# Designed miniproteins, single chains, continued (3), part 47

Each design is a single chain, and the fold is of that chain. pLDDT is the mean over its residues in the fold that is shown.

## One batch from the design tools (miniprotein)

Design m9606
Fold by ESMFold2-Fast:
Structure m9606 (fold): chain A 57 residues (1-57)
Amino acid sequence: MSDEISKRLAELIREIQSLRLARTDESYNQLKKAQDELAKLLREALDNGIELKTVPL
């Protein structure tokens, strides 16, 4: 059940890391959107009682 949320968290973290390395205006806008999506998923995961022990931000 939580597998889909965990996969999406991993994808967003990977995306954020890539965007941080790019350091362009375009990547900055994408980074902001990805961080907002990550925050929403983390909130949803916490509300569902999913443990986030190994999710680095």
Scores: mean pLDDT 70

Design m9607
Fold by ESMFold2-Fast:
Structure m9607 (fold): chain A 90 residues (1-90)
Amino acid sequence: SKEKQLIIEALKEMLEIVKKGKKEKLSPEETVKKIQEVADKYLSKIKDEEYKEDLEHIVNRVVLLVKEGKLDEAIELLEKAIKSLESENK
């Protein structure tokens, strides 16, 4: 569905932000800010409340991991979520 594709796109953009944050040694605060900007952008495009809730749950988990300095765990979470959602599309 279009909504599922929007979630996949959001997760991919957040994954690139976390990877860049790790590579460039950005502060947790700066990385979280960029993740939240992506989340807000995609949440505004999603109309289905259940898909919004799913994205918000993933965002909250990623933000917590980033705040704890667990960037590799945040990357793994996002990669697994993307793979799971993509396996249902083709």
Scores: mean pLDDT 85

Design m9608
Fold by ESMFold2-Fast:
Structure m9608 (fold): chain A 55 residues (1-55)
Amino acid sequence: DQELSNAAGVAGALFSKGNEDEASSILKTFVEKHGLTADQGSDAAHIALNVASNS
């Protein structure tokens, strides 16, 4: 899901800057808004960590 990947990317950048509350809020709101499963939420977290690692 391109939108999920984009949201995770933004959240990852925020994690890299130390804005964990904002990053977590973005991911939680996105998975909830799109009715995603726990697996999709896990994927978003992995993408966010990958972006933070590459930032």
Scores: mean pLDDT 70

Design m9609
Fold by ESMFold2-Fast:
Structure m9609 (fold): chain A 100 residues (1-100)
Amino acid sequence: MALEKLAEIVKELYEKGKEEYEKALEAAPEEVKRLGEELAERLREAARAGDLARMEALARETLRKIEELLKQGNYEGALAIAEAVLRAQAELFREVLAEE
């Protein structure tokens, strides 16, 4: 549920238009971008440790943070965090496939 909802939010943000997506990423404050990277790092650590409970908790926290930012009108921040986490998930998926 939480992971699917996060994916839907990211998809909707991207589907609003490539121009809006790019503008939002560029407009996001550097500190929010760094927060997204930190959250991505935490998710990567949990996944490598095989801690499914921590991964689910981080996914829910990420979704909640994105929703809070959207409610505050911080669309750019929400998008930056979503992008960082999605990129980390893609990297983790590649690592899992490589490990057999």
Scores: mean pLDDT 72

Design m9610
Fold by ESMFold2-Fast:
Structure m9610 (fold): chain A 67 residues (1-67)
Amino acid sequence: SSLEQTLARMEATVAEVLKAGDLTQLRAALHELQEVREEALAAGDEALAKRLDTMIARVEAQIARLE
């Protein structure tokens, strides 16, 4: 499905930006993840929102470590 494809791309992007360790890329990824999470919550997709929460937490932890 398109949602599964979007999730896979987001997981790949998160892996890349975590590896790169670039604050600008990490903050951009965080913003995108937060937007998709709000859309998931508005649609009532709690499972997708929880998966996005996990990705958000990983990105936020890396940003905090680099700041």
Scores: mean pLDDT 82

Design m9611
Fold by ESMFold2-Fast:
Structure m9611 (fold): chain A 78 residues (1-78)
Amino acid sequence: MKVTITNPKTGEKFTFEVKSKEDELAVTALERLLESGIFEYKDGKFIDKRTGKVYDSLEEALKAAREILDEEIKKINE
């Protein structure tokens, strides 16, 4: 299934192929990060504005978003 995420800063749209529940969670996490302004998309790259980390691909950005979600869940579980 393909899911489209809209960058709230630029209105740019990204389409992802969702193949698993984990992919769906990663898409949701990335959408939230873009909505909150924590992540931005510029010149074909995703940027984590908190850390300055740059992700060269959509797949790397999804992986990073999932890792951030996992860290947030870890904090709540404490």
Scores: mean pLDDT 73

Design m9612
Fold by ESMFold2-Fast:
Structure m9612 (fold): chain A 117 residues (1-117)
Amino acid sequence: SSLDDTEEGIRDLLILLEALVRYLRGELSREEALEYIRRNSVNPDADVATFQYTVDVGVEEFAFGLARALLENKEVARKLIPELSPEVQELVEKVLEAKSVEEAAEIIIEFLESARR
């Protein structure tokens, strides 16, 4: 269903977020992060491409996409929070309190930039 498709899409974005955070911290190599995505994503080919673009080009487009998806689907996002790592859970809770997509994207960008070793 369209609702199930939306939940799967948000779940995949959160899997990408977990992989990006762990990669940027040096906890996963690039190859390990890509394998994490392939094993956990519903749409692994698309999500692998998004991860590679985000790492090679910049986090902004991913951050705005995630911010929009979370803010437009707050009920689905809240349902998925307990499945996340504690730090990503805290980030998502802060994003859901944002007043705009732009504010939410800035929160995500600052979090990802702070994760760099």
Scores: mean pLDDT 87

Design m9613
Fold by ESMFold2-Fast:
Structure m9613 (fold): chain A 116 residues (1-116)
Amino acid sequence: MQEAIGTGRLPPPAPPPPEFGKKVSDEALEAATDVARISAEAGKRALEQGVPEELVRQAVLDATREAMKAAAKNDPVAGIRAAASVLREKLGKYAPETAEEAVRRMDELAARYQAR
């Protein structure tokens, strides 16, 4: 390396990106992806049950957003639990069986990721 540096082409060191030192695990990303899948499936079921499309879209997006925020903090279990809470709160009054099924699937997912 020292010999190569002597060739007269020395670019200045680039600063690290703002996220330098922040590491999101594959586990956290997989958990967020699983949450998005469960939320989308619950949303589809709610639409089939006549829940307004805007409410379903907002519930799925909010649940996914909570999972992504927790993934950025490398806390997949917290993200799964937050997403489950969002789905129960936003869909539970319109499609209670669909909301409870989604929450049940989220609880199973959280247990899997908590065990690591």
Scores: mean pLDDT 76

Design m9614
Fold by ESMFold2-Fast:
Structure m9614 (fold): chain A 85 residues (1-85)
Amino acid sequence: DYLARAQAVLDRLAPHRAEIDRIFDELAKEYPELKPVIDAMRAAFDAGDAEAFLRAYMKLFIELLSKPDGLEKWQRFNVALARLP
């Protein structure tokens, strides 16, 4: 169940809000045109809305694939999220 897994990820990340905001801000600074998608992820995270978070997450992935260094940034983003204590 992808929704249950997404909710578990949000629950795990909740104590690390400051670090999550930093990760989102770094991406928005690098790709200002992606700010609406990043803002949607931030809003979904703040609301604990796993479904909205998944939608924004997948949209961010697709948008990043269109960038010259997008795969590197996508990998960095996911590694940063996965390594949160």
Scores: mean pLDDT 80

Design m9615
Fold by ESMFold2-Fast:
Structure m9615 (fold): chain A 88 residues (1-88)
Amino acid sequence: SVADKLLTKFQVRMIGEIEDERIRYKQGQISLKQAIENIKKTAEKLIKDLEKEMKEKGVSQSEIDKAVKKLKEVTEKLIKKFEEDAKK
């Protein structure tokens, strides 16, 4: 469906953004705290962009809500994994 394709597109973007922050952290360019803050800000923007693009393509509000929930859940799991992979 259009909703599934858009969700996949935004999940791929979110994964890429987290990987960019992981690389910057590993290279000592930013702190773990700053990397997580950057990821959260990017996630907020991507969620808003996902909602907007779904609305423009005529996706129902119930499907938009499901996609937003799924993107949030995936983002939270990826943040947790990033924190666990980073030595505390």
Scores: mean pLDDT 87

Design m9616
Fold by ESMFold2-Fast:
Structure m9616 (fold): chain A 90 residues (1-90)
Amino acid sequence: DVEKLRKELAELKKELEELEKRLEEFEKNPPSILQVIGEILRAIGLLIDGELLAKKAKKLGDKKLYEEAKKLIKKAEELLKKGLELLKKL
């Protein structure tokens, strides 16, 4: 179902944007170690979601949705790296 996949990709994009905003706030206001670990675990979950959506898009043969999922995977990887760098600074 292409329409369901589009909605799942849109939700993943929204969750990644919200995670990015929380990590940006942590740059301004020093977080606790546990808060950073929580966001790292969320980033890992979103990375897994992105990989599963990429597999679904590939199975459906939708190249554009596959490319969109791959971009969201890269974003999740970037946010995971940012979370790990924040953890190192604490």
Scores: mean pLDDT 87

Design m9617
Fold by ESMFold2-Fast:
Structure m9617 (fold): chain A 79 residues (1-79)
Amino acid sequence: SMAAKQARIAALEQQAKDDVARLEELIANGDESQESVARQVGLILRLIGISEEAKLLGEDELSEKFRKLAAELAKRFVA
């Protein structure tokens, strides 16, 4: 249903905002521990998952936004 799709899209956008906020907090704290790095990588992988689910819902622009965001954040670990 359209209502269920809209609710899921809203939930994905909120989850992405929450995950980005947590990632930015971890980066700002300057904690380079293995635990902090693992949490940062986990949050980036969650953003990739959100991007893929948005694509499955037909939200190509939203999917691309989250994919680009995840790629930009991942540059810290693949540069």
Scores: mean pLDDT 84

Design m9618
Fold by ESMFold2-Fast:
Structure m9618 (fold): chain A 67 residues (1-67)
Amino acid sequence: SAAEERARAALAELRRLAAEATGPLKDGLVNGIRAGEEALAAGDYHGALAIAGSGVRDGREALRQAE
């Protein structure tokens, strides 16, 4: 479904951001990835997309400010 595809794409982006992050930010992004993957496994595509999408927005802003 479109929601599943968007959730998976957002989780892939979270994994990319986590690879660039360090310290507490990396830990937070990794926790977000786990929560999003658990939601996907449960069939909660709305929850997975919300978790992953929020994590991407917050992660991008945090990394931008750290530069």
Scores: mean pLDDT 84

Design m9619
Fold by ESMFold2-Fast:
Structure m9619 (fold): chain A 119 residues (1-119)
Amino acid sequence: NDKKGEEYYNLGLKYLGEGDFEKALEYYEKAIETTSNPKIQILSYLNMAGIYLLLEKIDKAIEYLKKVIEILKQIPGVPESLIKKAEEVIELLKEGKINEAQEKLVELKKEIEAFFESR
């Protein structure tokens, strides 16, 4: 359910803040499995992608960014610029431009959070 999904997402944030990447990933996975809220799904996948970039698991980060794009495309009224920015992060990762990809991923997350707060 959505409330339980939000609780798991918040536990993911807590463990991410503590540097416990294993626990953060566990709770983001539980959030995704539990929630029907696309905001929680997208933010969980974005945070998981960020963790995998820190762990130098680039293919895994790309996998989760593709999940973000898939969900964004299903949301009515989503700005095309958000999808384009997510695609740009993937292309930077494929080119090995990891630092530029990380910077754009931070920007993308802020813009997605702002989009959901405006709804």
Scores: mean pLDDT 90

Design m9620
Fold by ESMFold2-Fast:
Parts: structure tokens; C-alpha cells; sequence
Structure m9620 (fold): chain A 67 residues (1-67)
């Protein structure tokens, strides 16, 4: 989970909403915690909406709760 969550955060910061959403979904599927999965889903949703700042924040939170 944590690897994909970090990649989601980096993609969101880079403005790549498609990659951010993809990695957010993978992070949710591979999260070991419910909190990590919820943050990963929020990161992916924010990336799809074009909100790179929110996507990066939730991606980092997902990584923290998955590692």
C-alpha cells in the first residue's frame, strides 16, 4: 500500500491526475489499514478532480497509515 500511496502523492504534485487516480486505487487495494485505504481513495478522487494539493496530502497520509 505505502509504495502506491507515495506514487499517488508524487503524481498529484506533478499535476498527473490520471496517474494519481491509478496509484490511489492501487494503494487502497493494497492498504493494510482501513484508514490507509480511505486516504488512498480520497487521494485518487482529488487527483481525478484536478486538485493536486489535496491529492498529494491524502496520498502522504495513506502512506503514513500503510507503513
Amino acid sequence: GAEYARKAAEAARAGDGEAGARYGGLASQHSTTEEGANYADKAGAAARAGDGETGARYGLLSAQHSA
Scores: mean pLDDT 77

Design m9621
Fold by ESMFold2-Fast:
Structure m9621 (fold): chain A 80 residues (1-80)
Amino acid sequence: SKEELIKEAREINEMVEKGEPVGKILGRIFALAVRAAREGLSEEEVKEIAEIIKDEEVRKLFISSLPLGKTVVELDEKAK
């Protein structure tokens, strides 16, 4: 749900604030993008999630990962 993805975005904010390893943050951002695509969220709902992400560079990374997230979902559907 959008609510669960907003919760995940808030957890990513905490990881960034705590100085968690960059690779771990990148993994969570990519997972968030894949989940948004898998749940078929609208552009408006995706924008709401992006706005929860406080760090500008991390937010840009999330937005840039959305097309790749959609590709992952499409490939997963073809493999099944």
Scores: mean pLDDT 81

Design m9622
Fold by ESMFold2-Fast:
Structure m9622 (fold): chain A 78 residues (1-78)
Amino acid sequence: SVTLEQFQQYLADMSAQLKAAMDAGDLERAIALTEEGIAKLKEMLANSTDPKLKALIEGAISHLEGLLRRLQELLAQR
């Protein structure tokens, strides 16, 4: 089962990588990292049984899906 600690650590690691890509202006990398993050969080959601943890993961997925749309819009403007 996925734990809260595993979820939090994954978010921290992903956020650091995503920030580095965005700071570098590497939109293609930021998009790829965001897509990978959504896929991994959906996997974590499927393997979670705690309703509170599921809600946190669902919130993170929604946030990343919004970010993905924004990054794709920025890439289209280049």
Scores: mean pLDDT 89

Design m9623
Fold by ESMFold2-Fast:
Structure m9623 (fold): chain A 81 residues (1-81)
Amino acid sequence: SEEKRLLILKKVTDILRKYAEKAGVPRETLEKMAIEAAKLITDPSLTDEEIYQGISDIAKKYLPEYAEEIDKEIRKVLEEI
């Protein structure tokens, strides 16, 4: 549903921002990550699992030191919604 996707977008963006801040990534990098994540989450053709995999790939690419923590938080978001 649109409501479910909007809630996922908010929670995922908050998680990515939290770990980007911890990692000290530049603002441009955080903006790029947010755009890539938003494109995945707002794509109505993607399943929850495909969104999870896409966000996991973004985390591994930009925040490899926090990828495991991000994966756990994202999976929890998808399980709760």
Scores: mean pLDDT 83

Design m9624
Fold by ESMFold2-Fast:
Structure m9624 (fold): chain A 91 residues (1-91)
Amino acid sequence: MSVREQIEAVVAQMALAARIEYNNGASIEEILEAIEKVARRRMETLSPEVRAAVEEIMERVKKFMEENPDASFMQIVDVISEEAERVVKKL
C-alpha cells in the first residue's frame, strides 16, 4: 500500500465510524470521540509519514467541530474528505 492509499483507508474508516455513531443517534461529541478512537488506533500501526498526515486531518476536523457544534453529519464528512484531499496533494 502506498502512503496515499494508507491515508485514504484511515479516512474511510473515520467516516464509517462517524456514520455508525450518527445512525445510532450519537451527539456531535460522541461522533468526534469515535473518529478520534479510530484515528488513534490506526496511527499505532502506521509509518511516521501516514501518522503525521492523519494527525493533520484530525486537527482540522476537531477544530471545525469545536467551531461548529451544530454541524450536520454531512458537513463533518465533507470536512474529512476535503482535508484528506488537501493533505494527500502535499505528498
Scores: mean pLDDT 79

Design m9625
Fold by ESMFold2-Fast:
Structure m9625 (fold): chain A 69 residues (1-69)
Amino acid sequence: DPATREFLKRQIAAALARHYPEAAARADDADLERVYDEVIRLGKALPSSVDVSLEDLILRAIRRVLGLP
């Protein structure tokens, strides 16, 4: 769904700018798309009984995809 992708990419960009401003300055749209794909993958891998915030999924995906601490 394009609307969901664009919404999540905006949330990823906002989280990246807030938590990793130097990485945010260097990130391009392809970086945001890789992080988006990882967010979707992580969300699908979670058991239905586990509550994880969207922010936590985004930060986990950012750290994994971009190699950030």
Scores: mean pLDDT 79

Design m9626
Fold by ESMFold2-Fast:
Structure m9626 (fold): chain A 82 residues (1-82)
Amino acid sequence: SMRDLFLEKVAEKLGIDAKSLEELYEHLQKVLGDPELAERVYAALRGAADGIELSNDPKTAEQMADALVELVEALRREAAAR
């Protein structure tokens, strides 16, 4: 499905080996070091995945994956900030 494609692209862009939302969540907890920030990303990921399923467009799925990766990287910087 477009949702699975979106999830695969997110995992690929983040450089992690995750095949499910649960695995991705575990990696995000480790990457962010903050469970609250990880939960926010997980919620955004679920919402984006549901929206992608409605569009049925691989290009939109890739663009949304890029946006989510940028969010994760921004939150990583926030978590690491002094």
Scores: mean pLDDT 75

Design m9627
Fold by ESMFold2-Fast:
Structure m9627 (fold): chain A 58 residues (1-58)
Amino acid sequence: AAEAQAEARAGEVEEKSIAEKFGLDYETLTEEQLKEVRKKMHEYGLKLNDEAEAERAA
């Protein structure tokens, strides 16, 4: 339970970032939109991490 909250917090930061990129306010985001954002976040997370590493290495 406690560990789940910590993971949810970390995921929430990423979800908020993705939502803002879509022009959505995370606070007014519906659960349906949040679920879709989480799905896209996983794809974007992997791609973003690879791009960030390349950028920071440069």
Scores: mean pLDDT 61

Design m9628
Fold by ESMFold2-Fast:
Structure m9628 (fold): chain A 82 residues (1-82)
Amino acid sequence: SLTLEYIKDGKKETVVLQRGEHILEINGRPVRLLLDPSNVASEIGTLLRLIGERIDAERNGDKELAEGLDSLHRSLMNALRQ
């Protein structure tokens, strides 16, 4: 399992996720995560997707979603290094 931290509604949220597909809600938006620690390409794909979604949120002026996605990306990167 992975323990992830992210910002939601200005507060630090902590979630423990098992391997598989998960949907988190950040600022009313669904954020999809696919967690497969045995597949490095899948992990890289998930990280790149979060970066892309953050850039899109910034373009749309959704600062809360962008902050949540950035915090989630950092947390996921730290968890995957273990």
Scores: mean pLDDT 79

Design m9629
Fold by ESMFold2-Fast:
Structure m9629 (fold): chain A 69 residues (1-69)
Amino acid sequence: GAMAAERAALEASGERGQKAMDDVIERLQKAIKEGSGKVLPREEVFQLLTDYLLAGKTLDEIIEELKKK
């Protein structure tokens, strides 16, 4: 059975998802700094991103909202 290969694929998928999330958070932090001059910690940006996503906003809408804060 390929249980080890399936687990490795799932872990690689999880790592790619985490890296994609990290890249999004870094882009949001940069956009906030360039827009408002504010430097927000990663954890705060992650919470804001999560709240806006749960509200059904797109990534572009989230970036625009965070630039205004």
Scores: mean pLDDT 70

Design m9630
Fold by ESMFold2-Fast:
Structure m9630 (fold): chain A 73 residues (1-73)
Amino acid sequence: MSEEEREALAEEAARLGDETIATLQAQGLISPAQAAELRELLRKMVEAIRAGDLETAREYLKKVQELLGAAAG
């Protein structure tokens, strides 16, 4: 993956992730505290993508999925 492709992926992930978190918070599906934690995990995932550390990015994605799963119900 080129540096240009990694930056494009990182920007798209940041945009889509922030929009998704904002929508979930607006719909009352997550608390403000959960939204803040998700945004921090998204930020770290985006930084890992930019660095080319896809293993670390995957770990942060898993944490996002776990937090969303715990909030469901």
Scores: mean pLDDT 79

Design m9631
Fold by ESMFold2-Fast:
Structure m9631 (fold): chain A 103 residues (1-103)
Amino acid sequence: SAQTAALRAMAARNQAAAKATAAEVEKKAEELDARYQEAKANREKYSLEELAEIAEEAARALAQAAGHYYALGTDADAAKGEEYLARMQELAAEAARLRAEAA
């Protein structure tokens, strides 16, 4: 029916918008993780506290990316969310270590 077709079209538009948002959040998370890797490679230019702050910012962005991908509701998107969650946990642990070394 026309009503069923309209509801399916609306659901498809909402899903497309959610995927676009997830991709934007992912791009920001990947850019911040790349920034941390670049800072870590140039450690002499940064204090331990500055490196920890960069890692913490990247970890927060990765957590947001994971949440957005889980919200998309497919197994493939959930798997991508798990990958970002794992990377977030790695960066959170590195940030904690850097702060402990700074103390």
Scores: mean pLDDT 90

Design m9632
Fold by ESMFold2-Fast:
Structure m9632 (fold): chain A 99 residues (1-99)
Amino acid sequence: SYDRVLAALRELAELALENDKVSLRLLGNELIVDVDGDEEVLAKVEEIAAELSKDPEVKVTKDGNTFVITLSPAVWAAVKSDKELAELIEEASRKGIKN
């Protein structure tokens, strides 16, 4: 079960929607997360990224304040099966792309 991964992805998407200092963009099968210089917000994204990285089917890389989250096809299938989460990620990505 991917319950922990789906919960962490939901928290991340909600954070991006609620906080203008966090942007999330869906590019192919990767989620790109940019954090605009706030130490407390960066720490929160780092906590979510650490939770995601506990799953062997999730790869997280960090370069400065940019996180790249790569989900396996199986994890993406689980995300797409959760319509509410899939819509939340799409909404967050749309916000992130539009600035």
Scores: mean pLDDT 86

Design m9633
Fold by ESMFold2-Fast:
Structure m9633 (fold): chain A 95 residues (1-95)
Amino acid sequence: SMLERAVKALKEVVEELKKNKTSLLAYEKGKEELSEEEFEEVMREIINDMLEALKVSEETLKEALKKVIEELEKEGTLSEELKKLYEEMLKILES
């Protein structure tokens, strides 16, 4: 299913971010240095890139993000920074 494909891709991104924290550090810096509106615009661009790369709907991406958060939290492998990033994406998708 498209949901299972999106979940797998997001988990692969998580593994990559654990090995290379550059993207996560860029997110943290952006959150501190950008205005609320500028940060939302950057996050929306990231979401759009993910939608295009995964070839899924906003609804499918939203469900995949929720599922990844829940699964990683149960496994004890979800970092606080990654959880905040994905929760921020969910807020924008729900708006």
Scores: mean pLDDT 73

Design m9634
Fold by ESMFold2-Fast:
Structure m9634 (fold): chain A 78 residues (1-78)
Amino acid sequence: SRAKELKEEALKAIDNNDDETLIKTWNELLKLLKEDNSEENYLLMNEVVLYLFKKADPENFTPELEEKMRKIAKELMK
């Protein structure tokens, strides 16, 4: 899936502190979401956001909070 590839590029950009690649990849994911408003595309974008929070504040962004946010995202897409 193109969306999955874009997600992986976004996560790598976050790891490398590469804002240019992150912005480009995020905009391509937004374009895909606009063309295909699927649960898969929404959840992939949500994973990028969760990873960014986890990278920014790993001590306070617990696995429990991460899982709760994933569940909320799934509920919002139903």
Scores: mean pLDDT 78

Design m9635
Fold by ESMFold2-Fast:
Formats: structure tokens, C-alpha cells, sequence
Structure m9635 (fold): chain A 62 residues (1-62)
């Protein structure tokens, strides 16, 4: 849906920016914040896509 596509575009752009600044810790915090926001919004699909994007960018924040 549009919300999933929008969340994907936003988080990918934010993570690419943080990673280009060599801020891996900040990228992990951004992933955690985005996941928390998606969970608070009760949108499991957005939460799953955020987690998938973070994983696909090589971020292991656990």
C-alpha cells in the first residue's frame, strides 16, 4: 500500500544518508525509531518492511 511504499522510501533515504556519514550507530537508532513508530501505529506490514530494509542494508542492530 501507499503507507508501505512511503515508509520504504523514507527509511532507505535516511539510512543511506547516515551510512554515507559513516554513522552506523545512528542508522541503527533510526531503524529502531522507525520500527517503534510503525509498531505504535499498529501497522505490522510497515514494521516488517522497516526491519527487512535495515537487514538488507547490512545493519545488524540486535
Amino acid sequence: GDTVSQAKAIIEAELKKLLSEKNVDGACEACSAALSTAKDSKNAEVADIVKSICSSMGLSCS
Scores: mean pLDDT 75

Design m9636
Fold by ESMFold2-Fast:
Structure m9636 (fold): chain A 55 residues (1-55)
Amino acid sequence: SARLAARIASLETVRAELDEQIKRDADNPEKVSTAERAKKFVDERLAAARAELAA
């Protein structure tokens, strides 16, 4: 569906932004840890959205 495709695109954008943040804040372990936890959450949402699209 168009809604699922848009949601996946949005989540992929957020994932890319988190990767960029991890690069910027590489010297700050607390910020990196927080961003990596957020990235894991986004990856779980992406997997769920992709599974729903495939069903």
Scores: mean pLDDT 85

Design m9637
Fold by ESMFold2-Fast:
Structure m9637 (fold): chain A 87 residues (1-87)
Amino acid sequence: MSDLEIRQLLDEKLKADPEAKAKYDAAMRAFHEALAAGDVEAARAALQEMHGILLELASTLPEELQEAARALIDRRAARGEAQVAAL
């Protein structure tokens, strides 16, 4: 399965869980606001919240997809950490 297909499955899982989606959307807004403000601590906290939500959703995928989904989520977190490190 491609990264695009895994991303689509995670997006569908997130949309099916209004509580998780609301928390993810709030964390994503907080991350971008913290980056704009140069707030390293707030940016890291928001990134960790987003990462945790995606890992929880990945745990609900078929077992054979979970490793690939975790790898995708970890790469996304690494990109966020690079943005924080550039502040």
Scores: mean pLDDT 84

Design m9638
Fold by ESMFold2-Fast:
Structure m9638 (fold): chain A 73 residues (1-73)
Amino acid sequence: MKYTLFEVLSEIHRRLREAGLPPVRIAQAESPEAKPAADPATNTLYLPIRPPSQPLLDEEEVELIFAEVDKIL
């Protein structure tokens, strides 16, 4: 299945709200090829920029993002 970045971010923020936690700061990763990374010390999630021609995330990419979010949760 394919997901939009908006759907993924909406689910992340929903989980944070249900846990009583503040929203994470979304920041651009250093490279478009970089993997998602969370910094719990700054409450920041680093995501690679998606080109407009490939806006959809696959299940593997979404699982990597949620694994990093779990470090903040």
Scores: mean pLDDT 73

Design m9639
Fold by ESMFold2-Fast:
Structure m9639 (fold): chain A 95 residues (1-95)
Amino acid sequence: SELEERLRETARRLTEAVEKKDIEGMREELKEMLEIVRRMLAAGESPQRILQLLARALGPVVEAIKKLEETDPQFAKEARELLNEFVEEVQKLVG
């Protein structure tokens, strides 16, 4: 769907922000991703489907953060904390 494609594109940009160690870029892409989740819910997508799509989209993001733990553990920690905050916000939206 159009929202699923936008989710994949946003996840790609989020991965790029992680690779560039751009915490503000990461924050903006997570904001966009949360807005996409809100629109998916408004369009009648099931919470379970949304969570499955997010798990797939965020896989590369998690791997990029994990790779940075060797070279920049402080950035990796901050990036992981932002991802955890995003997950908490998604859980609040889906119930």
Scores: mean pLDDT 89

Design m9640
Fold by ESMFold2-Fast:
Structure m9640 (fold): chain A 75 residues (1-75)
Amino acid sequence: AMSVEELIQQLLRYIAQKDYKKALDIAKQLLPYAPEKVQRIIDELEKKIKDPSIKLSNEVRLIILDLAVNPPKEP
């Protein structure tokens, strides 16, 4: 299984590549580690997939960066 740090790295990579479907799959794997923060990411990625004109909020970008700097411990 991938580490939480590797999952966060893949999430950032897929978002940078605009591969929001793969980003969503990785975010779902992160859900047990930080349920409240990751659910916010999932909700916005799902909206982005349904409507590509929607921009990812600065709040969600900051949540992802916070997870990368302060990776959560295993659940």
Scores: mean pLDDT 84

